Designed miniproteins, single chains, continued (5). Designs and how they scored, part 60

Each design is a single chain, and the fold is of that chain. pLDDT is the mean over its residues in the fold that is shown.

## One batch from the design tools (miniprotein)

Design m18212
Fold by ESMFold2-Fast:
Structure m18212 (fold): chain A 72 residues (1-72)
Amino acid sequence: LEEAIRLIAEAAKAIEEGDLEKAVELLRQASKVSSNPELLEKAAEAVEEGDTEKALELAEQAGVRDQILLAS
């Protein structure tokens, strides 16, 4: 979960910097260690489709959920 949160944060930064290829790779890596792999896979698909706003929203949702679960 800590690794997923870190990868999600790096992916969000990559999206903001316009490195969409890196963002997709980081989101897919995060999906393997997150409690919400489906949200992160959808976020990666959104990046591939050019919908970076949707990608950030989906990644944030997964990150918040993983953060809550880690704190529990």
Scores: mean pLDDT 79

Design m18213
Fold by ESMFold2-Fast:
Structure m18213 (fold): chain A 89 residues (1-89)
Amino acid sequence: MEITFTVKIIFEDGSEEELELTVPESTTLGDVLDIIHEKTGISADNMLIRRPDGTLLFPEFSRTVGELMKEMNIKSGDTITIEYVEPSP
């Protein structure tokens, strides 16, 4: 089964970018973060992932998107929020 979700990226200047991803539910979180990195140039180390209720998600890179969406109480078509944290100079 494929899952479609929107990733909302919030930068420190308050600007926002949205990315829609459609992936098999068996795709790992690590693979999803790699896709986001390829499309946005932001590495996973600079991403703070928040659930819809605003709490932080503790990522397990080997866990599947289907499992994480259940934990985040997110369904297909919903939005997850990623805050970009700039690396220290």
Scores: mean pLDDT 73

Design m18214
Fold by ESMFold2-Fast:
Structure m18214 (fold): chain A 56 residues (1-56)
Amino acid sequence: INESTANEDERVEYIINIIKRLEEEGLISKELAKELIELVKNKEVTEDEISEIIEK
């Protein structure tokens, strides 16, 4: 990775990993985790929105 352009994909994977951990911890349902992952992959939700969902 030579430029920051590719870091966007890494951030998407990072967010997906957070969602999966939340599901494993039982903080969100399997269905919600699947929906959030799809939204992240389709760029329909931002990191800020995910943060609001997982934040207390």
Scores: mean pLDDT 69

Design m18215
Fold by ESMFold2-Fast:
Structure m18215 (fold): chain A 68 residues (1-68)
Amino acid sequence: MKFKVTVTYRDGTVEVKFFDSAEDAIEYLQSHGFSKREAEFAVKLVLETGKTAVLIGEDHSVELEELE
């Protein structure tokens, strides 16, 4: 399984990263201010539903997506 993480900052800067494991995606989300519980729940939601998970931080938003 592969994951795509898109971070959009309040200044309009966009960063995209790809991860080969859920663990690496969770660590990346935590580095952007999300709790381990929030990151794990987002990964679980994406894996169970196939839908994009959206997380809203104080000064950025994050989209998590599973790649087929």
Scores: mean pLDDT 81

Design m18217
Fold by ESMFold2-Fast:
Structure m18217 (fold): chain A 66 residues (1-66)
Amino acid sequence: SKADEYLRKAIEAAKKGDYEKALEYLGKAYSLTKDPEKRKLIAEAARAAAAGDAEKAIEYAEKAIK
């Protein structure tokens, strides 16, 4: 899905330490997501990215892709 494409881009941005781009892509994925469980995982990934926690941002974004 397009949301999963944005989640993968967010993961790559977080791996590079580009939290601004990670947050941008997570926001786009969130706006395209209707599933409340997936939305919660994306929100947790965004919270982690905003805190500079790349490991948690990647973990939650990867869980959201399922």
Scores: mean pLDDT 88

Design m18218
Fold by ESMFold2-Fast:
Structure m18218 (fold): chain A 68 residues (1-68)
Amino acid sequence: MTEEELAEGEKKVPEAIAALRAAGDEATALRLEAALEAAKWLLENDLDDEEKREFLARRAAELRARIA
């Protein structure tokens, strides 16, 4: 994800999250929030591809645990 893609997400994702919460879909709202946070963290850190893959795998596991 590029900085421009993240900026677009920051404009649109909060609206989508609010709509999902209004509809009672908290699980999907949490997934979108976590994805946006992960994208920001990856852009702020100069990590190699292996470290990025490990970070994403951990985040995916945390999301599955939270909403399962």
Scores: mean pLDDT 67

Design m18219
Fold by ESMFold2-Fast:
Formats: C-alpha cells, sequence, structure tokens
Structure m18219 (fold): chain A 51 residues (1-51)
C-alpha cells in the first residue's frame, strides 16, 4: 500500500495517494512517513489535516 501511495503522490494523483496511505496506516499505524505523506495529500485535496 505505501509504495502505491508514494507512486500516486509523485504522479500528482492526490486522491489515490490518500487512499493508499490511509490503507498503509491501517496496516502499520506506526508508519510516520505514511502519516506525513497522507497529510500532504490531504492538503493538496483541500481537506482538513488531522492533528
Amino acid sequence: AFDRGLAALLAGDWATARDYFTRALEEDPDNEVARGLLDIALERLGLPVPP
């Protein structure tokens, strides 16, 4: 999931990146990198970033 999220983020597909990073965090909640990249995807989509 994480690798797919990273590929989507690099392609500018913010919605797909959000979906894959959300899945990555469901599988590994301690993945701080996925959390940070999810925040970037949410900011690009204009959605609220969780605290």
Scores: mean pLDDT 76

Design m18220
Fold by ESMFold2-Fast:
Structure m18220 (fold): chain A 98 residues (1-98)
Amino acid sequence: MLQQNIQQNLQLANDYLSQGDYSGAGNQLGRVGGNYFVLGQYQQAIDYYIRAADNYLRAQDYDSASTFYYNAGRNLDLLGDPRAQDYYDQSQRLRQLA
């Protein structure tokens, strides 16, 4: 079920990207990140949360971009990766623009 949901969400993300809908793409990529988090696949969750945040940033949705950079930071922190602080700082900076 989660693998089917991941594949469906990735297809939808690609469809949104082909239409220039970065907010729609960000939403679907964020769902993929969430599904990988539930599976305990934290590195994949991080990668998709960053991609979601990047797409929301392109859409100038600073609040959603902030949220997903924070989620990436949290998952990096769970892995003991010192890059977590950089994503927390980026999240806080974007929140000031929201």
Scores: mean pLDDT 89

Design m18221
Fold by ESMFold2-Fast:
Structure m18221 (fold): chain A 55 residues (1-55)
Amino acid sequence: MSLEEVAAEINARAKALGLTDLEVKVVDGILQVTGSQEAKEAAAEIARDLAVERG
């Protein structure tokens, strides 16, 4: 899975959870996460779940 696909999936799942202040994007090959501390923690959990599901 590409970083762009990971970013898109994290954003999609976060929106489903009502986290509208979260933005995840790929900049220079790095995942950039912006939002509240709660949104960032949720994004990290989603990223771990994706790694387990597709790793």
Scores: mean pLDDT 78

Design m18222
Fold by ESMFold2-Fast:
Structure m18222 (fold): chain A 71 residues (1-71)
Amino acid sequence: LSDETLAALDAAVRVLKEARALHEEGRMSEEQYRRVEEEVQKAFEAGLAGDSEAAREHTRRAEEIVRAARE
């Protein structure tokens, strides 16, 4: 895997960890948390397939869901 893909997947793991904490604190709905899990899963699938652009895009979508939950 490229360094760029590894960086994107590392970011996806951090986003998932933050979403889990927000969900456990009652600050994120079950639906929002599920969507973050789905986007992170797709980021890993794309990254393992060598599609770093798709991995970054799915990670970005997960980040947007977490950002919206923090507002």
Scores: mean pLDDT 84

Design m18223
Fold by ESMFold2-Fast:
Order: sequence, then structure tokens, then C-alpha cells
Structure m18223 (fold): chain A 61 residues (1-61)
Amino acid sequence: SELDALRAKRKELQKEIEATLEELAAASPEDVPAVRARLDELAAEYKGVLDQIRALEGEPP
């Protein structure tokens, strides 16, 4: 189902965000901006997936 696919995507994004945070912690100062930009993209996609899940499950008023 669409909901199951979105939940799977949320789980994969959580793993990728965690890996990117570890990369950020180990990054040289020159690499930090590129890693942060990638983290921002992942965070935006994660929020989009959460919003879609909530829309399908129904939020309380």
C-alpha cells in the first residue's frame, strides 16, 4: 500500500540521516558545508514523508 511504502521510506531516510550525522562529526572543516547541505535535503524529504503519512492516517482536528 502507499502507506506501507511511505513507512519504509521513512525508515530508510532515518538510517541515511544517522549515517550523514556520523559523516558530519568526522568531516574536515572544508567538507562540512557539503555534508550539511545533504543533511538539509534529507531532513526536508523526511518531513515530506511524515506529512504524507499523517494525511493518509488522519490527524485529529
Scores: mean pLDDT 83

Design m18224
Fold by ESMFold2-Fast:
Structure m18224 (fold): chain A 86 residues (1-86)
Amino acid sequence: GAAARGERTLALVREHERKEVLSHGDELIQRDEELAQEYERKAKEAEKNGDSKTAGIYRGQAENARRSLENARKMLEEIQKELEDL
């Protein structure tokens, strides 16, 4: 029947969209994590060079990146739970 064929098509589209959303979320989380690590590394280098002002700036950027990463992880977990209910 047309209804059964439509349901199968929608299920395949939802499965594809689910995988794409989760994959994209994982990529963004990985990029933000790499960015946080880079700022932390730059802060340590600036501190080692006696540049306390630059070290403070990079530490602040790393902290902001870590907060954004934590929020992104929570959002992805909520999306994953919602997608499991579909």
Scores: mean pLDDT 76

Design m18225
Fold by ESMFold2-Fast:
Structure m18225 (fold): chain A 77 residues (1-77)
Amino acid sequence: SMEREQQIQEVLDETAERLSELAAERPSLEPHEWYERQAEVLEETGEKLKELGEYELSEQFFKRSEELREKGERLRE
């Protein structure tokens, strides 16, 4: 549906904007915070995409979020 396609695009555009803003803040963040904040953004995107019925795309975002979270945990040690 065109409405679903529009909602998916809005979620992706919001995600890109949030990641761009986070990249600008990177010099003020600890390395573990950088990865943890990226993971949070991608996890929220995955949840929104799942609500829209985009299960495969949602799983990709959840997987990437988990990878970034694991990197953050290793750097916090």
Scores: mean pLDDT 87

Design m18226
Fold by ESMFold2-Fast:
Structure m18226 (fold): chain A 55 residues (1-55)
Amino acid sequence: MAAELARGERTGRTLAEVAPSLSPETLEYIVQQMGKFESEEQARIVREAVDAALA
């Protein structure tokens, strides 16, 4: 859990950094894939970063 959360946080931060260069459809697809993670906390962190980038 702790290690998975740390991975999710780092991935979300990286996605937020590069997200402006990605299409909204690509970001939505990434969120869908992250939603299938067995760790919901990890997926939520990534999803929040993508949502912020889309806004």
Scores: mean pLDDT 58

Design m18227
Fold by ESMFold2-Fast:
Structure m18227 (fold): chain A 67 residues (1-67)
Amino acid sequence: LTPQQEADIWLAFAEIIIAVTKITKNPSKEELERAIKLARSYVEKARALGAPEEDVQRIEEEIEKLK
């Protein structure tokens, strides 16, 4: 895998966590906190590998909406 391919994979993982969290009706506080932390960790891994900033920002905005 190239760093760019690995970055894309980490962004995809973050998107999956966000999608699952959005589908979950009334997640517990602990589940929500874990999902946010996990998604953010994946986004940071992608950023470190050179993911486009516009993609990183879009996913970060989605994470912020998971309140």
Scores: mean pLDDT 82

Design m18229
Fold by ESMFold2-Fast:
Structure m18229 (fold): chain A 55 residues (1-55)
Amino acid sequence: SAEEVQKAKKEIMKETNKKYDELIKKGVPEEEALIESSKLGQKLSEEWQKQRKLE
């Protein structure tokens, strides 16, 4: 449903934001932190889509 998609997107955004903040606090450059958090977001999105197809 549309609500499930919206909820998943919000949770993925929260996780990517947390990862970005952690990397910045550890002294990772902003550009590198953006790339790494973006990759995490893509991975989480793909995993969620695969789970949805199995259910």
Scores: mean pLDDT 82

Design m18230
Fold by ESMFold2-Fast:
Structure m18230 (fold): chain A 72 residues (1-72)
Amino acid sequence: MKEKIKITLKVPKSVTEEDLERAAKGASETTGAKVEVKLYPDKVEVTVEGEEKKAKTAATLFTDRVIGLSAA
């Protein structure tokens, strides 16, 4: 089943657009799901699209990466 997951995150200024793009690319390459990031000044909107299990895994990988970057 094809699923579309939309995630909205507030990220600290220490997390760059390049960090977000690398996280999205990593999640996409690992799972095969499509991961798109839309950056706003104080907010990030992420859309993950693919097979249900792959999309959920990609969303988790992306979120975990961003949390790690925020803590570093």
Scores: mean pLDDT 78

Design m18231
Fold by ESMFold2-Fast:
Structure m18231 (fold): chain A 69 residues (1-69)
Amino acid sequence: WQDLRQQGDQARADGDYAKAAEYYEKAAESTSDPKVRAQLYQQAAGAYYKAGDVKKAQELGSKSNELMS
């Protein structure tokens, strides 16, 4: 999952929020640690929101909250 997170960080630095969101989401799906998964879903949600995909941002934000509750 760490390599996917790194690719997400690079895409975000490049201003490609849509690509960053996809990498963070894939990173979240690649880890079994619920705290790490929750953090990655939050990063993906934030990136989707900046990319204009409000529906995806809300869905992943909810998944993050479920893992932390």
Scores: mean pLDDT 82

Design m18232
Fold by ESMFold2-Fast:
Structure m18232 (fold): chain A 73 residues (1-73)
Amino acid sequence: SEVEKLKKEAEELLKKSVELSVEAIKYASLAVTSSKEEGEKYRKKTEELSKKSTELDKKAQELLEKAKKLEES
């Protein structure tokens, strides 16, 4: 069913979002303990990963909302 496909796609996106969030936390931790120059690079990496994680989470929520509307129709 379309609903099942949307839910599975959303689950995959949420898994990827979580993985990117964990990686972002790792780089944020490295930024605190690194030199000023290296820390700046880790901070930028953290921001990039956090942004991608947020984008995937948003897309997953949109797919879940679409699935809900289809089930309620």
Scores: mean pLDDT 86

Design m18233
Fold by ESMFold2-Fast:
Structure m18233 (fold): chain A 66 residues (1-66)
Amino acid sequence: MKFKVTLKGPVSKQIGILLRMIGDPNLKVTKIGPNTYLVEVTGDEETAKKVYEELKADPYVEVEEV
């Protein structure tokens, strides 16, 4: 599953979210624009759904499926 992630809010929140995504061995993170990242889940479908829901729940994150 792939989704586009745009980070908002204070720099400290943006860095925190980015480090969590990069630190996850089931995620491939590619920078595609200013504060915008392509995130690919290399784990199973359930892991992909959980990642998507967690990102969508964060008020400093915009996420869309691609």
Scores: mean pLDDT 80

Design m18234
Fold by ESMFold2-Fast:
Structure m18234 (fold): chain A 78 residues (1-78)
Amino acid sequence: SMLDRIREAARRGDVEEAERLLNELLAELEKYDPLTAGILEGMAGIARGVARITGDEEFYLRQLIRLAEQAEERIKSL
């Protein structure tokens, strides 16, 4: 699943790959629920901003996983 791929990228510390995979998942959600996709994208942007200021990459990776979990739950509920 896309979520498993995001978790694996995060486990390796591959921020760019985790971010790329989340963006693919959010693009899929946007086809069916553009409002929720937009909210989750905004939350990812905020998390990225926080990580940039604090240098807390582990925090960012955890947030990407949580957002991916929310996106997959929403897709399953459509």
Scores: mean pLDDT 89

Design m18235
Fold by ESMFold2-Fast:
Formats: structure tokens, sequence, C-alpha cells
Structure m18235 (fold): chain A 73 residues (1-73)
């Protein structure tokens, strides 16, 4: 159930605010869940947020996911 998974991921974001690595992973998960719902605009937004807090090595992959989601929106 996507809505339940999204709610759990949103709680994960709240709990991970003090840990940038965990926060980035939770934001990426929210992007993936919104993509599955077909909400590409929100998926792109969450991938961009994940890229902002992610380690430099992971930023390009998250930016690419955001760009791809935005192109579908």
Amino acid sequence: LLERLIAEAEKGVELSKSDPLLLAKELELLGELYEEQGDYAKAAEYYRKAAEVAPPEEKPALQKKADEAAAKA
C-alpha cells in the first residue's frame, strides 16, 4: 500500500533530521514512492531534497533522478 509506505517514509525523515545520510536515504525513498504513484512533480522535489543533503558521491545520481522525474511531470 503506497500511502502507508509514504507515511512511514515521512516519519523516517522526521527521525533522521540529525543524520544527513539517513535523511538523504529517506528523501530518496519518498521520491521513489511518489514515482510509483505517478506523482512525478513530488518525486522530483524529494530527489532534489535528497541531493541537497547527500554525500558528494551520491549527489549526481540523485540529481539525475530528479531531472528524469521532472521531465515526466
Scores: mean pLDDT 79

Design m18236
Fold by ESMFold2-Fast:
Structure m18236 (fold): chain A 92 residues (1-92)
Amino acid sequence: SEAARLAALKAEAAALAAEAQASDDLDRQYTLAAELAKLGLEAHPEATPEQLDQMIEELEKLKEEAEAAGAEEAVKALEEAIEYAREKKEKL
Protein backbone atom coordinates (compact mmCIF):
# COMPACT_ATOMS: atom_id res chain seq x y z
CA SER A 1 0.00 0.00 0.00
CA GLU A 2 2.88 2.41 0.72
CA ALA A 3 4.34 1.92 -2.79
CA ALA A 4 0.88 2.56 -4.29
CA ARG A 5 0.45 5.69 -2.13
CA LEU A 6 3.84 7.12 -3.21
CA ALA A 7 3.11 6.32 -6.88
CA ALA A 8 -0.24 8.16 -6.61
CA LEU A 9 1.43 11.22 -5.01
CA LYS A 10 4.09 11.32 -7.75
CA ALA A 11 1.40 11.05 -10.46
CA GLU A 12 -0.58 13.90 -8.85
CA ALA A 13 2.59 16.02 -8.63
CA ALA A 14 3.33 15.42 -12.34
CA ALA A 15 -0.25 16.42 -13.27
CA LEU A 16 -0.05 19.65 -11.22
CA ALA A 17 3.34 20.52 -12.75
CA ALA A 18 1.88 20.12 -16.26
CA GLU A 19 -1.11 22.32 -15.30
CA ALA A 20 1.21 25.02 -13.91
CA GLN A 21 3.25 25.08 -17.15
CA ALA A 22 0.03 25.37 -19.23
CA SER A 23 -1.53 28.16 -17.12
CA ASP A 24 -1.30 31.87 -18.04
CA ASP A 25 -2.65 32.80 -14.58
CA LEU A 26 0.31 33.78 -12.37
CA ASP A 27 -1.70 33.36 -9.15
CA ARG A 28 -2.66 29.81 -10.20
CA GLN A 29 0.93 29.03 -11.29
CA TYR A 30 2.35 30.01 -7.88
CA THR A 31 -0.45 28.24 -5.98
CA LEU A 32 0.17 25.06 -8.01
CA ALA A 33 3.92 25.37 -7.33
CA ALA A 34 3.20 25.46 -3.57
CA GLU A 35 0.90 22.42 -3.80
CA LEU A 36 3.48 20.58 -5.93
CA ALA A 37 6.18 21.26 -3.31
CA LYS A 38 3.99 19.77 -0.54
CA LEU A 39 3.28 16.69 -2.67
CA GLY A 40 7.00 16.37 -3.45
CA LEU A 41 7.80 16.35 0.28
CA GLU A 42 5.14 13.66 0.91
CA ALA A 43 6.39 11.57 -2.05
CA HIS A 44 10.03 11.81 -0.85
CA PRO A 45 10.19 11.04 2.89
CA GLU A 46 13.92 10.33 2.34
CA ALA A 47 14.72 14.02 1.61
CA THR A 48 17.98 15.19 3.23
CA PRO A 49 18.35 18.39 5.30
CA GLU A 50 20.31 19.90 2.37
CA GLN A 51 17.51 19.09 -0.10
CA LEU A 52 14.94 20.59 2.30
CA ASP A 53 17.04 23.78 2.65
CA GLN A 54 17.22 24.09 -1.14
CA MET A 55 13.45 23.64 -1.44
CA ILE A 56 12.83 26.27 1.26
CA GLU A 57 15.11 28.74 -0.59
CA GLU A 58 13.28 28.08 -3.87
CA LEU A 59 9.86 28.51 -2.22
CA GLU A 60 11.00 31.78 -0.56
CA LYS A 61 12.04 33.12 -4.00
CA LEU A 62 8.63 32.15 -5.44
CA LYS A 63 6.95 33.91 -2.49
CA GLU A 64 8.88 37.13 -3.26
CA GLU A 65 7.80 36.88 -6.92
CA ALA A 66 4.17 36.21 -5.90
CA GLU A 67 4.23 39.23 -3.52
CA ALA A 68 5.60 41.44 -6.33
CA ALA A 69 2.80 40.18 -8.61
CA GLY A 70 0.11 40.91 -5.97
CA ALA A 71 -0.90 37.23 -5.84
CA GLU A 72 -2.15 37.20 -2.22
CA GLU A 73 -3.64 33.66 -2.28
CA ALA A 74 -0.41 32.31 -3.81
CA VAL A 75 1.68 34.05 -1.11
CA LYS A 76 -0.42 32.30 1.58
CA ALA A 77 -0.07 28.91 -0.15
CA LEU A 78 3.71 29.37 -0.47
CA GLU A 79 4.00 30.36 3.22
CA GLU A 80 2.17 27.13 4.16
CA ALA A 81 4.50 25.07 1.92
CA ILE A 82 7.58 26.74 3.48
CA GLU A 83 6.28 26.02 7.01
CA TYR A 84 5.57 22.39 6.04
CA ALA A 85 9.14 21.96 4.74
CA ARG A 86 10.61 23.56 7.89
CA GLU A 87 8.54 21.30 10.16
CA LYS A 88 9.75 18.24 8.22
CA LYS A 89 13.38 19.38 8.62
CA GLU A 90 12.92 19.82 12.40
CA LYS A 91 11.77 16.17 12.68
CA LEU A 92 14.98 14.89 11.03
Scores: mean pLDDT 77

Design m18237
Fold by ESMFold2-Fast:
Structure m18237 (fold): chain A 73 residues (1-73)
Amino acid sequence: APVSPAEAVAAARRGAANLQHELRAGLLDEEQVEAGLRQVRRYAISNGASEEEVEEAIREGLALAETLSGAEL
């Protein structure tokens, strides 16, 4: 089903956070995270999100994972 651009941006943020968290947990290596981030970017852009919004969402997701690791883990 088609996803709205806003939903695609939210999914990109969550995807980036999950990938970073899995890297920190030792479940993924750096190459797998990079591949996952490329897939997240492609998916969001294909659903109408702008490149700028997707990059901002990825940056926010990565920062969220660091915050959760330090404060909420």
Scores: mean pLDDT 77

Design m18238
Fold by ESMFold2-Fast:
Structure m18238 (fold): chain A 52 residues (1-52)
Amino acid sequence: PRFEELTEEERKALLFLARHPDPEAVSIDEIVKETGVSKETVERVRRLFLGR
C-alpha cells in the first residue's frame, strides 16, 4: 500500500521499522512497547513492510 493510504497508527509502526538498523530482528512486542500501536496493527504493517 502507498504511505498516504496508511492510518496514523500504521505510519507510526512503519516509521519505527524504517528507522531501525535491522527491522527484521525487531519483535512485534518491542514495536508495540516503543510506539504504543496495537499488536494487530504492528503485525499487519510488519508483514506489508518485510513480507513476513
Scores: mean pLDDT 75

Design m18239
Fold by ESMFold2-Fast:
Structure m18239 (fold): chain A 58 residues (1-58)
Amino acid sequence: AFEEALALGREGYDAYRAGDYETAARLFREASKIAEAAGFLRLAADLRTQAERVERER
């Protein structure tokens, strides 16, 4: 769960660096949901903030 959230967050960051903001936002949101379900609330909040930030770039 934690490793899965981190892996998706990393993929989201890679997509963001490639300019694929839609994929980045989707991956950050999925990572946030996994982190929240696993009880990692701070990580989930950080990932949700990243998704919202990326959505504003579109």
Scores: mean pLDDT 79

Design m18240
Fold by ESMFold2-Fast:
Structure m18240 (fold): chain A 74 residues (1-74)
Amino acid sequence: MKTFKFVAKADGVLHLSGARYNVTLNGETTENFEGDVPVKKGDVLEITLLDEGKPVSGVLFAPTPDGEEVIGVF
């Protein structure tokens, strides 16, 4: 499974779509999630893709002070 670990660089929203994910936010895990994750600058996130072989966005973006950055590819 693909897992991405990162620290949020800005307050914003991480959009998770097209599949189910496990989301760990500051050590607290939500399983089988799809939707919007509100994040604050300095939050530690770990995102795991659960749905192998399903169509997904292919790219995961995270908020930064200057817009969004690519943090992972499925």
Scores: mean pLDDT 70

Design m18241
Fold by ESMFold2-Fast:
Structure m18241 (fold): chain A 62 residues (1-62)
Amino acid sequence: SLELRNLSKEEVERIGKELGLSPETIEKIGVLLALGFSQREIAELLGVSVSTVSRLRRVLVK
């Protein structure tokens, strides 16, 4: 199973500024990753680039 880090509010704000994502979008990406959605499916569902989802996945999956 995919183990995800729980991000602090400060980490969410920092990542959001870096990737151009709202805190809500970061949370949605995390939930979809935990549910086993592919990076491409998440990108399509949320209207973000696959590279953005990939970068966030590298931060969340430790």
Scores: mean pLDDT 79

Design m18242
Fold by ESMFold2-Fast:
Structure m18242 (fold): chain A 89 residues (1-89)
Amino acid sequence: MEPIDIPEDDLAELEKLYKKELEALEKELIEELRKLYEEGKEEEAKKILEELLKKLKEIVERYLNGELSLEEAVEEMKKEVEEAIEKLK
């Protein structure tokens, strides 16, 4: 058996699950970002996006440290994306 420090397969599964479960939220996020860009509010959109990316990174780190299950990590990511979408409205 290959010794695994961090399972690369688990990272791939998280990425697949993220894409599948969050695809609809990603589309909504992109649409709301586009609206702000069309209104000339690019700096506001960028600030919200940067905050979202920071939170998503923290969730991934907690998952990799064994603090969250895959399902818990996806649910927290979903919540953060939904909160970012609401801030953009």
Scores: mean pLDDT 73

Design m18243
Fold by ESMFold2-Fast:
Structure m18243 (fold): chain A 96 residues (1-96)
Amino acid sequence: MEELIEEAREHFRRAAQLAKEAGLTSTADGIEGLGDKAVEALRNGDYRTAAVYTTAAHLLVVGDIEENKDNPEVVKKLEEAREHITRAARLLDEAA
């Protein structure tokens, strides 16, 4: 259980790092904050709230992909960040 949560946290950290490398520091901070809130909610047995925070992180990245669609390098990093968030959500669901 805790191993899945720590793997999910690492995926949120990697997603935030990719957003920061893309020059989107506010997005990186948002991913990290939402990931921390999702993990805290799950540890408190609030699986619905954890899912809301993981969904919010996913939508944040999807919005930034659309805003930066004319910047292929930025889009590539954000798509990788989105994949990490998707994996984190799956791991948290498995831990629930």
Scores: mean pLDDT 87

Design m18244
Fold by ESMFold2-Fast:
Structure m18244 (fold): chain A 90 residues (1-90)
Amino acid sequence: MEERERLYQSLLEEIKKLVPEFAEKIGEAVRKALEETSDPREFALKLAEIFQEAVEELRKKYSKEEVDNIEAGLQRVLARAYRELRALAA
């Protein structure tokens, strides 16, 4: 539980830096996914869906270049989350 809370806080901090406008909404969805899913793969799939929804909303407000940079950042967050959660599950 405490290790998962630390992972959540670390992910939220990175998300706030990348997408401050949607950090609260994304943070709530990530927390829910982390509580519902003990499987790292299922968590990664839920997180990818959450990030994809955020990216589609950003495409309405920002340039393609800005959105592509944010999407790349979110993909790095996703990869790190998956690796760290796998380590906790092993």
Scores: mean pLDDT 81

Design m18245
Fold by ESMFold2-Fast:
Structure m18245 (fold): chain A 55 residues (1-55)
Amino acid sequence: GAATAATAAAVAAADLRAAGVPEEQAKRSGMEVGRAVANGDAARATEIGRAAAGL
């Protein structure tokens, strides 16, 4: 649901910021993770997170 997607986006953005990703990039990547979670695509959410973290 929207609440789950919003939480996933916020958590992903915070984790990326903690990993040293710039704030605007972390926010954008967090939003993409949230959208993937909203679509039920856990694999895509993981790919976006890893790519944003430089993995």
Scores: mean pLDDT 79

Design m18246
Fold by ESMFold2-Fast:
Structure m18246 (fold): chain A 59 residues (1-59)
Amino acid sequence: APKLSDEQLKYAVEKQKEAVRIAATTGDVEKAEAIGKEANDELGLSREELGKALAEAGV
């Protein structure tokens, strides 16, 4: 998996946490997915690559 900088990793983690919180508290899975996709597009990563980078960071 591509290695993210500390700043990029923090950004990705915060966006993923926000998406999960929105899905869990409001049930709006479509908005949660849109937030995740925006983060992936901004970082230039696929969903799998982002997930792997977050897992390696212990998230």
Scores: mean pLDDT 73

Design m18247
Fold by ESMFold2-Fast:
Structure m18247 (fold): chain A 93 residues (1-93)
Amino acid sequence: MSDEELEEEILIALGRMALSVGDYETAIKLYTEFLEKFPDSPRRAEVLTNLGKAYFKLGKYEEAIEAYKEALALDPTNEEARELLKKAEEALK
């Protein structure tokens, strides 16, 4: 495993941990860092879905919608991102 692949896995793992303990601001920071450092990563759709979850938990529904739309643009088969997008759009109504 390359140092870059290891850093990708660490950022994703730390972001998921931050989400699980309710530290949504830290999750956003870690996922945003991932997207800036690894713009071509095959894991971007997963990271964008989790970034959207963190925004949603903070009531940042517009940012959550944008993250889920980007996740679906990369992986249209992501049923979780589609369901979460619908919930975020309903929260803005």
Scores: mean pLDDT 86

Design m18248
Fold by ESMFold2-Fast:
Structure m18248 (fold): chain A 55 residues (1-55)
Amino acid sequence: PLSREEARLLSQLSGVPEAALLRTRTHRELGELLGISEANARRAVAVARELLASR
């Protein structure tokens, strides 16, 4: 569910490797990897997109 820029930003914020984030296929898998709920994973992706769009 992540672009390369979204994965890089989330990697910097979470400490999870960018490559591991890019291997996820669903928001549920992303949430499991980050230790958060699927709903919070969806929100994290939306926030990352907004931050990148503001640059």
Scores: mean pLDDT 81

Design m18249
Fold by ESMFold2-Fast:
Structure m18249 (fold): chain A 60 residues (1-60)
Amino acid sequence: SLAEEQRRRREEELEQLRRDTEEALRALDEAAAVNPEDRDYWEALRDALRREVDELLARA
């Protein structure tokens, strides 16, 4: 049914979002390790990304 297809598509989109988020968080952690002088900047970006994704997942 159309409803089942839409639900599956949304589940796939959420799984992709989770994977993309983990990859982005890892990249930010690596950037912080390479550029410790800008640690506060990278930590702020990491926290902002995590908060935004958590809000999106909570609304989904």
Scores: mean pLDDT 79

Design m18250
Fold by ESMFold2-Fast:
Structure m18250 (fold): chain A 73 residues (1-73)
Amino acid sequence: MAERVRELAREGKEKAESMGKTDAVKLFEQAIEAAERGDVRTAIELLGKGAVATGDPELQAWAEERIREILEE
């Protein structure tokens, strides 16, 4: 799970950077750090917050679906 969350957070960070959404970039960076520490729950929460902070409905839907899959096992 941690590696999957880390890769998703990295993808989200790259998308947020391309959009100039600095707050979202910071949240995705924190998600990457949490995943690298093995704190999967915090990483998932930060991944969701980062997606919401972008204001992009496509990215928000992507993150919601990925988080749901992870939490439902």
Scores: mean pLDDT 81

